# Designs tried in a protein design run: designed miniproteins, single chains, continued (2). Part 66

Each design is a single chain, and the fold is of that chain. pLDDT is the mean over its residues in the fold that is shown.

## One batch from the design tools (miniprotein)

Design m6276
Fold by ESMFold2-Fast:
Structure m6276 (fold): chain A 67 residues (1-67)
Amino acid sequence: ARSAALVALMMGTSSRKFEEGGKKAADILIKEVGIDGAIKTLEEIRDTYKLDKSTQAGIDYLKEKQK
């Protein structure tokens, strides 16, 4: 799950499709760890790999769904 999400974030970053990559990674993580776990995992990826734009798009998408 985390590896697949990381690949989605990297592809989004390299193709300048930050929002698409972030949402794809978020959807992968929700299925495995739920919404709170997905947000935490994306924050850890952001801090570790510095994939700020794609990761932040995924976090924002999940926070909107958390209502």
Scores: mean pLDDT 76

Design m6277
Fold by ESMFold2-Fast:
Structure m6277 (fold): chain A 74 residues (1-74)
Amino acid sequence: AVSPGYVKTVAGQLRKDADEGDVVAVEKGLQELVKAVQADPSLAAIAIKELKPLTKHKNKDIAIAAQRAIQEIS
């Protein structure tokens, strides 16, 4: 079952992977989060809140991927 706790757990892992420079892991985690919100649209607000810091990430590929994920969720 998908929950706000699941969203926060995935977002926490995404932040860790981003800090480690693992673009592939970040892209996979963003896809999982987008799918979770598509299955339960009530999760959109918390997912957007948790992903916003990644849109300002120093790695441009991570920042762009996060911006695209938020656009798909919105």
Scores: mean pLDDT 84

Design m6278
Fold by ESMFold2-Fast:
Structure m6278 (fold): chain A 74 residues (1-74)
Amino acid sequence: SHEEKLAAQNEIVGLIGELETLAFVKKASEEEIEKAKEEVVRRIEEIAQKYNFPQSGVDTVLETVERIVEEAKK
C-alpha cells in the first residue's frame, strides 16, 4: 500500500539519520562508521527490494550514504 511504502521511506530516512548521528554527533571511529555503513546499505537494499523502489531513487540514497562516510573521514 502507499502507507506501507511511505513507512518504508521513513525507515530509510531514519537509518541515514542514525548514521549521521554516529559520524557527526558521536564522532565514532572510521572503523565503526564503515561497519555501520555496511549495515545501513544492506537494510536500504532490503527495503528497496521488498517495496520495489525505483533504482534511481535507491542510487540517490546510497550516494547520500557514501557522502556521509567520506565527510566523516575528513
Scores: mean pLDDT 85

Design m6279
Fold by ESMFold2-Fast:
Formats: sequence, structure tokens, C-alpha cells
Structure m6279 (fold): chain A 66 residues (1-66)
Amino acid sequence: SPELEAQIAAEEAALRKKLTKESLKIYFDGIVNNEPEDEIVKKINELSEKYQAELDARRAQLEAEA
């Protein structure tokens, strides 16, 4: 439904903003603390995977409730 897709799009946009903010913090903190680039990338990838899983679970929940 248009309402369901609009809600999913809004929640996806909110998660994308959170991911961007947290990824930037991980990146800058890593640079300041002289962390290896591969460790910084790994942390950002793990965060991205976590948010994608949350979004996928939320989409499934909303579709089941429809």
C-alpha cells in the first residue's frame, strides 16, 4: 500500500541518517586514535549490516501487519 511504502521509506531514511552519523564518528575516532584502516572499515561494515538487518526485520513486521 502507499501508506506502508511511505512508512518504510521514512524509517529507511532515518536509519540511513543514523548510519551516516555513527559511521563518520567511527571513522574520525579511528583516524584520531591511529587505528588501521581495515579495522575502521570492518566496524563501519558491521554497523551497516546491523542496520540493514533491523530494516529488513521492520519491513517484514509491517508487511505481516498489513
Scores: mean pLDDT 82

Design m6280
Fold by ESMFold2-Fast:
Structure m6280 (fold): chain A 94 residues (1-94)
Amino acid sequence: MTLEEMVEHARKVMEEIIAATPEELKEITRETLELELRLRERLARGEAISDEELEEYRRLALELAKGLIKHYGLPYTDEEIEEELEEIVRKLRA
């Protein structure tokens, strides 16, 4: 797979996720997934991700996670969400 083909496939998966997302969360879901795709594309090109971009992603992802938990009434704590996001951000730094 070329990087371009991988990005195209990821965009199709992203649109499917957004389509399945509650209406009130579609915008934050799109923003979060678009940023994640951009960061992963840059990593695939061997580029370093800035701390500012990682912090922006963390902020959006945390807001989305809290919104989904509230919408579905899931029994997750803020601490559990933050721990999971820290693991994802750690992998994006690698």
Scores: mean pLDDT 79

Design m6281
Fold by ESMFold2-Fast:
Structure m6281 (fold): chain A 66 residues (1-66)
Amino acid sequence: GPLDEAAELVVRLTGLSREKARRIVEGAAELARQLGEEVAAQMLAKELGISLEEARRIVRLGLEGL
């Protein structure tokens, strides 16, 4: 599902374990609910050192998987 797809993207981009990736996706989706998708994506991109485009995709998939 979308949550698993987002976690796989985090694993591919960061090399983190699937368990850590899933927690990151869930946390980013929760931040998006509180602060909006764009703010959550910007924070995620900075935290993981990934592109804003990839962070936006992860946040969107995380929200869809909830």
Scores: mean pLDDT 88

Design m6282
Fold by ESMFold2-Fast:
Structure m6282 (fold): chain A 69 residues (1-69)
Amino acid sequence: EVAPEDLVLVAEDETGKLYRVRTELGEARVLREKPGKTSKESLEWAVQEVADAVQLVVDHPELARARAE
């Protein structure tokens, strides 16, 4: 599965974080917004949620190809 270290932080402010992830199909950008003030625990959960979404694309590259049509 995609680990947090596979996500490169591009920008961060008090409202959210923007990550860049590299896949076999190229680079993607993922935005994770904070619903308000977030703790370190909330960030860890946010990173896991993003990793799960990226893993779905990696496991099913045919979905990305189909959308390109």
Scores: mean pLDDT 52

Design m6283
Fold by ESMFold2-Fast:
Structure m6283 (fold): chain A 90 residues (1-90)
Amino acid sequence: TEEEIEKWLKEADEALKIIIEGAEKEELEKAKKVLEEIEKKALEKYKKIDKSKSLEELKASEDPNEKFLVGLLEIQAEHAKEVAAREAAA
C-alpha cells in the first residue's frame, strides 16, 4: 500500500541518517540491516516497473512501485550529497 511505501522510505531515510551522522556499533549494524531489507524490497519493485520510462516520467507516475523507487533514489541522492560535503570539509 502507499502507507507501507511511505513507512519504508521513512525507515530508509532514518537509517541513512544514522550511518552518516555516526552512532555506536550496534545501532550502525541495525541501520545497515534496515537498508539491506529496503534494498531487497527495491529490487522486487524494480522488476515490476516500466523500464522504458525516464526518471522524470517515473517521478510523475502514480504507480506505487515506481513511487517507492523514485522516493528511495531521491533519499539516497540527498544523503550522498551530505557525505560528499563532509568529505570535502575533511
Scores: mean pLDDT 76

Design m6284
Fold by ESMFold2-Fast:
Structure m6284 (fold): chain A 90 residues (1-90)
Amino acid sequence: MIEKAKEAIETGDKKLTDEIIDEINKLSLDDPVGNEELFREIDKLADEAIKTTTDPEQKKIALELSMAAGVGLVAAAVERVVARKLAEKA
């Protein structure tokens, strides 16, 4: 996925970007904690691209990927809190 995210930013491929966002959203629902490192790596890659690129289309793709990864990171944080609370009542 990280390699595909880099390719989407470098090529400006909107279809590839949409496919990556859909996959991130699925991972955020299915196993957000298990994919937390992946979300952090994508967000870091996107943040670097936003800071370094001057192409507005590449910046837009990087921003969209950063937002999707951010949602995954929030989902992971929520799952950790819920799991902790459930463990207190098991």
Scores: mean pLDDT 81

Design m6285
Fold by ESMFold2-Fast:
Structure m6285 (fold): chain A 70 residues (1-70)
Amino acid sequence: MSQDQVLDQAAQVRQLSDQALSQIRQATSNGDLQTARQILDDAAQQITALGGDPEPLLQQGQQIIDQAQS
């Protein structure tokens, strides 16, 4: 595993996380909690497939969904 390869993966993980969180916020604003959960799960799977850590996205996404469900 090269340093350049690690940096490329980190950039991809960051972009996926940012896009997923934006989409989750939009879905929860529309009351579509099922779509929000699906976006979160799909993005977490993609991050894991890239060798990244999905935990920060899962925590932030779940907080947004829980807040909207309240």
Scores: mean pLDDT 81

Design m6286
Fold by ESMFold2-Fast:
Structure m6286 (fold): chain A 62 residues (1-62)
Amino acid sequence: LTPEEVEWFRALGLRVERDPETGRWYVVDPETGARLPATVALGARANGEDVRAIFAKAPPFE
């Protein structure tokens, strides 16, 4: 992720986290705990989709 992409997700109220085992970046909804791969969230952004709406369909991570 670029710093600009990280800041954009944070402006939406989302957290940006790196998985220490896989090295992959994730965006996390702090209210629900739902996680999306950063590549999925960036793809939604590129397609003009509402990233926040995608979290409504994502299962909560335990």
Scores: mean pLDDT 73

Design m6287
Fold by ESMFold2-Fast:
Structure m6287 (fold): chain A 73 residues (1-73)
Amino acid sequence: MPSPELRMEVINAEAEATLELLKAILENSSPEVLEHKRRVLDAATEVSKMVMEGASEEEINKKLEEVRKLKEE
């Protein structure tokens, strides 16, 4: 069972990804930027799904690291 801290980190990651995508849409960003923001949101949403399905903290942390790496691109 994920810790409360890890669950909060997952919630924050999905919220941040959602806001970044919405901001990019409102700013009429390039297709490449929109596609990147969608990939980050998809990855963050998958982490939230893993938490709901009872994935291990190791699996959740691994997927969160993938989300962080996607944000750097």
Scores: mean pLDDT 82

Design m6288
Fold by ESMFold2-Fast:
Structure m6288 (fold): chain A 84 residues (1-84)
Amino acid sequence: STAEELYQKMKEILESRREESKKAMEALVKYIKENREELLEAVKRAVEVGLGLGLLLSIKYGAEEAGDKELVEAAERAIEERIA
């Protein structure tokens, strides 16, 4: 294979991963909407229940996409507490 063929294959993989990320975000938004109250309670107690920074960031971005301002604000507060 040439370097050009390798580059094209790598580009196809990255494009496929972007589509997978979009589907993952859609699934996350659906999960957030279906489990909103449980997630909001867990996020408000994130330090106590041991929610990691990565999960809190995922919840924040999913909540932003879902338009759930209360969940976004709760996740932001939990992130601030985790990095303080």
Scores: mean pLDDT 79

Design m6289
Fold by ESMFold2-Fast:
Structure m6289 (fold): chain A 65 residues (1-65)
Amino acid sequence: METVLVVVPSSATDAEIEAISAEYQAQGNLGAVVTETQLKASSEKYVAGTVWVNGEKRSLVLDKK
């Protein structure tokens, strides 16, 4: 079982983040919901996942290290 990291635009409202979080929690695979700015500032390593950017679903792959 793999968790999904959901990335939203920096302009996303709390209500939009809550709605996305609830949808993935219902699926049982929510790892985290972060803004695009928070993701870029993070030093964490992420595996391939699903992202929401400007309401658009995209694949996310970050370089290791």
Scores: mean pLDDT 57

Design m6290
Fold by ESMFold2-Fast:
Structure m6290 (fold): chain A 94 residues (1-94)
Amino acid sequence: MDEALERVARETGDELGRRLEEILREEISKADPETKKKLEEALKKMKELIERGDIGGGVDVAMAAPVSPETKQRIRDATREAADRASRRVDALL
C-alpha cells in the first residue's frame, strides 16, 4: 500500500513537472529577451523543487513567472488534472 502511494506521488510529480516545463518553454519561445531570462530562471527553479518532491513549491514558482493570464490558466488546469488523476489512482488502490 505505502509503496504504491509513494509511486503515485512520484509519477504525478514527474508528469506535472514535464507538463509545466512544456508550458514554460512555449512561453519562452514567444517572450522578449529580458522576459526569456526570467522564464528560464523560473523553469530551472521549478524543476529543482519538483525533483526534491516539493511539487507545490514548483507550481508556485511557475505561477509567479512572468507569463500571460492564459498561460497561468493552463498551469492551473494542468495542476488540477494531475491532482484528479492522482486521486483516481489512489482510489483504485484502496
Scores: mean pLDDT 82

Design m6291
Fold by ESMFold2-Fast:
Structure m6291 (fold): chain A 74 residues (1-74)
Amino acid sequence: MPSVEELVEELIEAIRNKEPEEKVVELINQLSKALPNMSDEIENLLLRAYIYYSQGKYEEAEELVREAKRLIEE
């Protein structure tokens, strides 16, 4: 399995490259499985990132994933 750090970096790249929504959902689901003690705060950041991504707000989505990465790592 890819590491949590690898999955978060792949998610950031997917958002930057404006990859299909299905790819973003797949990566978020993989992160949820890889991080069994995910806090509500991290979960909410990832959910908001998906919502913004679906609305074409790619920069805002990236910022939310970067904040989730910060909380996951420290």
Scores: mean pLDDT 82

Design m6292
Fold by ESMFold2-Fast:
Formats: C-alpha cells, sequence, structure tokens
Structure m6292 (fold): chain A 82 residues (1-82)
C-alpha cells in the first residue's frame, strides 16, 4: 500500500537523477514524495516561493494549497490501483 507507493516514487526519483533531470524538477519530486508520506511542508514551501517570485495573488496561493490534500489522495489512489 503506502510503502509500495513510496518505494515506487523513490525508484522513479533515483532514475530521474541518474538520467540527468534538473535539480529543480528533482526538488519538486522530493516535495511530492514527502507529501505522499504525510509531510506537506516542502510542497507548501515550494508553492509559496513560486507565488512570491511570480507576484501571484494570495487568493491563488490559498486555492492551490487547499487543493493539495485532494490531489495527493487522488495520486495515492491511482498508484494503489496499479
Amino acid sequence: AMERVVARLREALAQGRADGVSESALREAEAVLAAVQGDLSPLKALLRERAEREGAPEERLQEALAEIPGLIAELVEALRAE
């Protein structure tokens, strides 16, 4: 279940690193892996950094943050179904 989802994501991340995927993309993937394990802090930090850098309105950031738990739940369910 969750441990298998995490193991599969770790394998994909290790392969991406070996294939020369950008550090920015790897950092994003690591934040998603943490979120799947119940730690949303890295993903929320990345979204805040991006919003500040792009001058995004606070309302847009709050909308994105509100969607994260649902998106993570959908991702976990999709990976579990495979």
Scores: mean pLDDT 71

Design m6293
Fold by ESMFold2-Fast:
Structure m6293 (fold): chain A 87 residues (1-87)
Amino acid sequence: SAIDEVDALLLRLYHELAAAGMPAEDIAAVVSHLNALILEALQAGELSLEQARATIERAREVVLAGVRAGASTEELLAAVDEVVRAA
């Protein structure tokens, strides 16, 4: 299902953020926010499943780059908002 595919991608992102040294509570905040935005856009018909996958991959690139650059959790949440808005 679309939910199962989104969950698998977000679980991968969780593990990559953990490997990058991000605290578990901060990972949960970023991943849950991205999940909520993607599910809302899918339910509204604003994104296809293929577009949702591409948007999650773009968010992954931006968030991982931000973590490596020392971005705050607030900055990472704002970056997720921008990626989903641009989709």
Scores: mean pLDDT 87

Design m6294
Fold by ESMFold2-Fast:
Structure m6294 (fold): chain A 71 residues (1-71)
Amino acid sequence: MTREQVDEVLKRIEESKDNPLEIAAEALREAGVNITREQLEAFVDTLLSLGPEDVSREEALRTAVIFALAA
């Protein structure tokens, strides 16, 4: 829930290259957020449906991670 935890999770996602959603879900669980890959994917899809048309999946994933850590 701290800024440092957000930065750490985002850095780990950037290093994942193959499975960013799975790495994000694992990093969130290590930070104390109990979330599955499937739940995180649904959250990202919801943000994409609510956001502007130009929002990338990477931006939506970053936003989902920040919201999950801020809760």
Scores: mean pLDDT 73

Design m6295
Fold by ESMFold2-Fast:
Formats: sequence, structure tokens, C-alpha cells
Structure m6295 (fold): chain A 84 residues (1-84)
Amino acid sequence: SSNEKKALDLLNTVDPDLAKEIQSLLDQLKKAVQEGDVLSAIGQALRIIGLMLDLLSKDLSEEDKKKIKEAEKLLIETILELLK
């Protein structure tokens, strides 16, 4: 999705390793949704949210904080659309 790509592009400019981990978790979330595995889907969504909250707890520049908050909003929108 457009939101997913924008979020991952933003994360990649701040933390490329975290961007890769979140991409992997989104792929696992999509697979769980396709397979009807509701518990696995919720688990992956919560892990993505937890990683974003952990990143926001770091001492980041104001520019990086803005990018992370925008990426978080886009990721939440992506997760909610996938879980509908």
C-alpha cells in the first residue's frame, strides 16, 4: 500500500535495521490475515506498535522524531486497513 511504502521509506532514513524488521513483521501480519490466523495477526500488529513506541523513547533529533511520528501514523493506518 501507499501508506506502507511511505512509512518504511521514512523509517529507513532513521533506522534501516528497524525498517527491515517492521517490513518482515508486516509481511507476517499479511500472511496471518490471509490465513485467518487472528491471534497471530494481532500479535504481529502489537509487536510493530511496541517497536515504534521503543524507538520514540530514544533521544532523537527533532527531524527524526517528526519522521518517526509520521511513519507511526501511516503504519497504524496500514494495520487497521489490514485488520478490517
Scores: mean pLDDT 84

Design m6296
Fold by ESMFold2-Fast:
Structure m6296 (fold): chain A 103 residues (1-103)
Amino acid sequence: SMVSREEILKIVEELENATTPEEIKEKAERLVEALSRTDPSSLSDLDLTRAVLTLLRASTQLSREEALEILTRVLELLKTIPSKSRVVQSLIRLVEQAIEDLK
C-alpha cells in the first residue's frame, strides 16, 4: 500500500518533536520506510527537503552505526528519484557528506 504525502508530513512532525534516542530511532526508521513506499511525485522539493533535513538532524542523536544505516537508506531513496532537480542533487550531496563524516 502506498503512503500519502499527509502521512509523510505527520511522521516528519513526530520526528521533529521526538526527544529520546529510542523515539528518534523508531520515528526515523518509520519515516525512511514510509518514504520508500511513497510516490515521489506526491512530494514537493520543499517536502523532501524537510524530511531529509529532519533525518540528518535525527542522525546526530543516534549511534554511528544507527546513523550510517538510516542515512545510507535515505541516500539510496534519493538516488531512485527520476529526473533529479537541483534541490534533490543538493540533498544527495548533503547526505553523502554526512555519511563520509561518520566514517
Scores: mean pLDDT 87

Design m6297
Fold by ESMFold2-Fast:
Structure m6297 (fold): chain A 64 residues (1-64)
Amino acid sequence: SKEEKLKEIEERLEELDERLKELDEKIEANRDDKEKRRELILEESGLTMERMGLFVEKKVLEKE
């Protein structure tokens, strides 16, 4: 159902928010290591894109 899909999206968004916070801390901790920082930023970009996709999906479902 729509309600079940919304709940699943909200749970995944919460997971992504926690993972992004952890990555932000790791990026700051590795500021002086260019290679490690690049790898962490790439991972953060991927999660940020997933998060944006879920926001779009949620907004579409809410308007049905």
Scores: mean pLDDT 84

Design m6298
Fold by ESMFold2-Fast:
Structure m6298 (fold): chain A 88 residues (1-88)
Amino acid sequence: DISDLASLLGVSEETAKEVVKLYEEGDFEGAARLIVESIEKSNDLSEEEKEELFKRLTEVIEEGYKEGISFEELAEKVREELLEFKEK
């Protein structure tokens, strides 16, 4: 369910759909950038925070793709990274 994915990622359903599309196309940097941009619109992130988050999400997405995990499982891993990032 795209609504569940959007909630897990903390993004809109439109953004979640585009992230899924980019992931399926193997555009890991594009998927990560779209997530970071969506979060930036709702939060005042520094340039350092945006760059760190982009790098971490790109790594997580790429590893998930290589492992052949579902996007739902990948979204949970991304959510964990976002929660860890916010706790710092």
Scores: mean pLDDT 76

Design m6299
Fold by ESMFold2-Fast:
Structure m6299 (fold): chain A 87 residues (1-87)
Amino acid sequence: SRAEADEAARRDSEELANEYGKKNGWSEKAKQAFFDVLYQAAMDMYEMIAAGIRPPVSQEEIMKKVFAKAKEEAEKVEKEEREKEEK
């Protein structure tokens, strides 16, 4: 169900954001940015599958691109937060 997919996406994305945030020393805002990218990608994937749309690339390749984008967004937010502290 959509509700079950939403709950799973939130739980998994939060767990990964906390794990990678701790490993990289990210701020709460950077972890939130990482979470938002992962959560949105998971829900987009659910909607595509529910609509019967086949992904254009392998799931492994999609996951690698999503993780790279999530990390890039988190690092961008972290850099902005650090720059605010230097001011």
Scores: mean pLDDT 79

Design m6300
Fold by ESMFold2-Fast:
Formats: structure tokens, C-alpha cells, sequence
Structure m6300 (fold): chain A 86 residues (1-86)
């Protein structure tokens, strides 16, 4: 758990190079499907971009997140799009 906390703290501080390592550790150590771990990290990054006022980055991260959700859980992707439209 210490390694995961360190990687997530680095991502939270803006170190995007830690994202692949955090995804791999979530998959390997916690049995979280790799796509779901990636979706969670992309969601956090998108929220930070929005808070920072970086609209272009937010849009790119959101599009990547929705595409990933659509590939693995189309119902969840549809629900997310509905929430964003309202």
C-alpha cells in the first residue's frame, strides 16, 4: 500500500509519469481491472484540469475516459454522458 499511496500522491501533485505505474499496481496488487484503474485515474486528472481552468486538457481527458468506459461498460458510459449533459 505504501507504494500505491506514493504513486497516487505524485499523480495528485501533477506528476503524470506516475500514472502508468499506479494503474499497473492497482491491477496487480488489488485485483482491480486495468481499465477500471485507468478510468479512476483519468477521472481524477480530468477533475484537476477542470479545477485549474484548463478546459482543453479537461475535454481531452474526459473524451479518453468516456471512450474507455464505452469499450468496457456501455451502460455506464451512457449514464456518464447523460450526467454531463444535464
Amino acid sequence: MAELRELLARVAAGDLSAVPAAVELLHAAHGVPEWLARAAILSGLAARALAAGDEARFRALLDELLALLEAHDPALAAQAREALAE
Scores: mean pLDDT 70

Design m6301
Fold by ESMFold2-Fast:
Structure m6301 (fold): chain A 73 residues (1-73)
Amino acid sequence: MSPPRGEEDLWRLIQAVMADPEQRLVIEVRQVDGRTQFTLALLPRSVRLEVPLEQMPRDAPGITRRTFWASDD
């Protein structure tokens, strides 16, 4: 099984959380037309995600967001 594209981004975000306990990582996984889509967001622990990641502004300050698709065989 091949690792999904963006695995390096996921690891970098995990390392950011490990370096700063005030940060947290949110992962959203969804199916779109039979394909798996991943959305990752790094945000402060004090910030509650009250809307789906897809509705979060891309230019929101202090939030790092990455979207990618799972690799097909």
Scores: mean pLDDT 63

Design m6302
Fold by ESMFold2-Fast:
Structure m6302 (fold): chain A 74 residues (1-74)
Amino acid sequence: MDKAREAAERAVRANPTDPEKAKEEGIRAAVELGVPKEEAERIAERAIREGVDVTPEEARALAPPMLQAGLQRG
């Protein structure tokens, strides 16, 4: 299990800008190590949340926050 988690974290670190791709790569890496797909998905999701969310302030500067806001208020 630890190696599968490490592989998933590595995949996330390789794709820090693309969380969707990072998740798929992490799942693939874990499954390749013999982890069931359901467990691999949880490992990859966990790694994305921890890895991609390393610098939330920087991520907020890169992402278009107004796109999520939709309407302008106050």
Scores: mean pLDDT 64

Design m6303
Fold by ESMFold2-Fast:
Structure m6303 (fold): chain A 58 residues (1-58)
Amino acid sequence: DELQRLRLELQRLEALLANLREQLSKETDPRRKAQLQEDIAAVEREIAEVREKIAALE
């Protein structure tokens, strides 16, 4: 079931996003903060794409 697979992927990405935001809140190194911000932006984009795919199947 493609819809169930996408919903599980969304759940995994949302958990990853929460973890990255937690890491960013505790990070003090400017270079590592910049990398975490880029990683967060990439995951947010992936979440948006998965949400669009779910909407197209519903």
Scores: mean pLDDT 87

Design m6304
Fold by ESMFold2-Fast:
Structure m6304 (fold): chain A 95 residues (1-95)
Amino acid sequence: SNEERAYRLREEGLRAYREGKYDEAVRLFTEAHRTAPPGSSERGSALYNLGLALYKQGKGDEAAEYFRQAAEDFRAAGNDYSADLALGNAVGAEE
């Protein structure tokens, strides 16, 4: 499924992120969010991880936009806890 493919791409992105390969992580998380269904927790997670990788690259304003998009997908999926976490990170990335 598209959710399973997005999950695998996001796992590869997290591996790259942990290794400090932020350009590779951004590419993988971008493919993951394009693949995941809109309003799914998996798309929210991919967008959240994309925000983290962009923040590590010093792109705080761009990271904040993706954290806000992640919050929308998490809320649509019924995951208010992850939505609130993403919104908090958006504010932090803009500071």
Scores: mean pLDDT 90

Design m6305
Fold by ESMFold2-Fast:
Structure m6305 (fold): chain A 58 residues (1-58)
Amino acid sequence: GPLPAPEEAARMEEVVRQMLGKPSAEKAALAAQLPSATQATAAALRAIGEELDAELAA
């Protein structure tokens, strides 16, 4: 499938790294700061957030 732009991928990776160990509210705030218009990038970031929340709930 189509990959996000390298800059968007780098931003997404930085946000995910910062989200590790953070509560859901802080993760949502970090995600909201990500400047991206790419649907694929937005969907991937959302999926990662959902997986982290599921792991914390388990």
Scores: mean pLDDT 61

Design m6306
Fold by ESMFold2-Fast:
Structure m6306 (fold): chain A 60 residues (1-60)
Amino acid sequence: SKEEKILEERIKLLEETKKKYQALMDANPKFTAAQKASYNADLDKIIEEEKKKLEEVRKK
């Protein structure tokens, strides 16, 4: 389905974005360790939610 393909592409982009964010935050001394950890945790939660949505769409 179109919805399944959109979710798969979104998950892929989120995983790529996480890697880019880690590199950018590490290069920027204005970001605290706590902020870096928070952003990584938020992205992990979003990725997990999108994976759950994909599983739900596949069941229908």
Scores: mean pLDDT 80

Design m6307
Fold by ESMFold2-Fast:
Structure m6307 (fold): chain A 92 residues (1-92)
Amino acid sequence: SAEEREKLEKLLEEIYAELSPEHQKELEKILKQSKGDLLLAAKEAYVLLLEEKYGEKYRPLLRQTYREVLLTDPNVPFEKFKEAVEEALKKA
């Protein structure tokens, strides 16, 4: 919906503002590669934000969680994806 799209666009804008210049470039690349799939872009942007906060040492765990959640349901809502990633990170 238009409301869901607006929420995802705002979330992406908020994440972009919190990222380093190098991670901002990576997010721009993600947006291009996602071909207008804002839900996919938001999920990948959130993983970049966690790399910014916790450092690259968590990247393999974050990427594994991302893959597992997407393999289960590619259309999983952002909030459910966020919960799955946060749960995995607590176990690390």
Scores: mean pLDDT 77

Design m6308
Fold by ESMFold2-Fast:
Structure m6308 (fold): chain A 66 residues (1-66)
Amino acid sequence: SDAQFALDMTRHELAEVRKEYPELSDEQEQAVLDAVRAAIAAGASLEDVLRLGGREIRRVMEELEA
């Protein structure tokens, strides 16, 4: 399903972020996944869900670089 694909893609990207930033918290990871789940529940297209996920991951990476 598109929902499963989007969540699996987001988990994979977060795993790669954790390799670069081992200080990535479970709370930050969960917040990104919750945002993706909320977009799916709101009926967003797969394209819009993936864009949102990428944007949230970029936000978290910027926080970890600060």
Scores: mean pLDDT 86

Design m6309
Fold by ESMFold2-Fast:
Formats: structure tokens, sequence, C-alpha cells
Structure m6309 (fold): chain A 74 residues (1-74)
């Protein structure tokens, strides 16, 4: 299990726990529940923009915690 600390563009902060092998769809749903993320929002990990698949890969490689920032698509 990997803990996601999520910060949304509106300042909402939440936490979600996902399986290490979570699908991109499961990750997006967890972000939606934790901080109200929308499917078309841009995801950032440590300031780097990532796709949903890229985030799922980062979760698989992670040590157990990951910080995700969600911003509206420009």
Amino acid sequence: MVKLTVTAANGSTGEAVVPRDATPEEVIEALRKAAGAKPDDTLFVDGTPVSAGGLARAIRAGEGELHVEVRPKV
C-alpha cells in the first residue's frame, strides 16, 4: 500500500491509500475522493507533470509515500 498526500488547486488537502499495483483509473478515483480532482486536471509529482500512467508507475516504484499536486488544465 502507498500513501498519497494530495493538494488540489483550490487548497484542499487530503490523503489516500492505494495498492502499489493500482491502475491509472484507480489512482484518479482515489485523487477525486481525497481532494476533488477532476479527470482533466494536470497531475504533478514533486513539481513534475505526469500522466495517470506515469503516476501509477511512480506509485509502483515508491517507498510508501508520494506527494501529488492537482492543477486545472490550462
Scores: mean pLDDT 76

Design m6310
Fold by ESMFold2-Fast:
Parts: sequence; structure tokens; C-alpha cells
Structure m6310 (fold): chain A 66 residues (1-66)
Amino acid sequence: MDAYLAAVRAELDKRVAAGDVAGMQALLNRIEQLLQTAEGIPDMPQSVIEGLRELLAEARKALAAL
């Protein structure tokens, strides 16, 4: 899970650096879907849910700044 969150974070940073608004919006939608899925799993580690929430908030801020 940590490696997956790190990969998503790296992809977010890459799209922000490129100014890829469309790609950023697609990634934002993907993170939202992943968070909804994770929140629906009773045994999902809280660290994963918190990590996804932080990524979602960061992606929203980055997209708004583009």
C-alpha cells in the first residue's frame, strides 16, 4: 500500500510540473474513486484512508492553482 501511495504521489507531482490540467483532473477522479472504495472496506488500514484523503486534498489544491 505505501509503495502504491508513493507512486500516486509521484504521478501527481509529475502532472502538476507538466501543467497537465486534463491529466490532473483524471488523477483527481481516480483518487476520489479509490478513497470511496477504501472507506467501504471495514478492515482497511486507517493510514491508507488518511493517505488517500491527503492526496485528494493536495490534488484539488494543485488543480485549482493551474
Scores: mean pLDDT 78

Design m6311
Fold by ESMFold2-Fast:
Formats: structure tokens, sequence, C-alpha cells
Structure m6311 (fold): chain A 66 residues (1-66)
């Protein structure tokens, strides 16, 4: 299931970088081949700032090869 992480980040690009980094870290904690979804949410407004899978590069590479 997607994990919601509440942050105080003004810049959506920085929120996207944070989401990608957190997704990678979660993948490292789960060495089994699983794609974990992370949503980075503004803690005050509840707006979704960014979304990332645990290994976005792997997903992209698989799409390109398919």
Amino acid sequence: APLKVYVDIKDKEKAREFARELARKLQEENPDFLVLSVEVVDKETGEVLARAGADINLIVERIKKA
C-alpha cells in the first residue's frame, strides 16, 4: 500500500527528490523484489507534493525493454 509521509517542504522539486530518496531507502530495507509507493504530503494542507516508487529507474528500464 502507498505510504504517506508528511513534510514541511515549500519546493515541489525538493519534495520529489525526498520522495525518491525515501523510496530507495525503503527498497534497501526490503531486499525482496517489491515496489513500494511513497506519497510526500504537505503536513499543513494535506496536498500531495510528489509520488515515487521504491525503484523508479527499474520500473522505467522494464517499460523500455517491454
Scores: mean pLDDT 66

Design m6312
Fold by ESMFold2-Fast:
Structure m6312 (fold): chain A 97 residues (1-97)
Amino acid sequence: SEVREELERALELLQEALKLETNPKAKLFIQGAIELVQRALELIERGAPNSVVLAEIRGALALAEQALELTTNPEAKELIKRAIELLERAIRLLEEA
């Protein structure tokens, strides 16, 4: 699934950003985004409706955007920006299905 591949890549980028970032509040938002992406992947594996998967991805996107505003490490910032692009692509793919 293209959606699954986009989400797995976004998860990897967010996990790498979490390792680099030192701001505690930014780390909480990155961790929240990670948890919602993991939830979306579990829901896809279990054959959940697209509407339920979309809700988790939209939640992850919102948390990733909040993380980006608070992120101080330049490398972590670029990883989060790339993760946001992948989450937005996953949303478009599911909305077109």
Scores: mean pLDDT 91

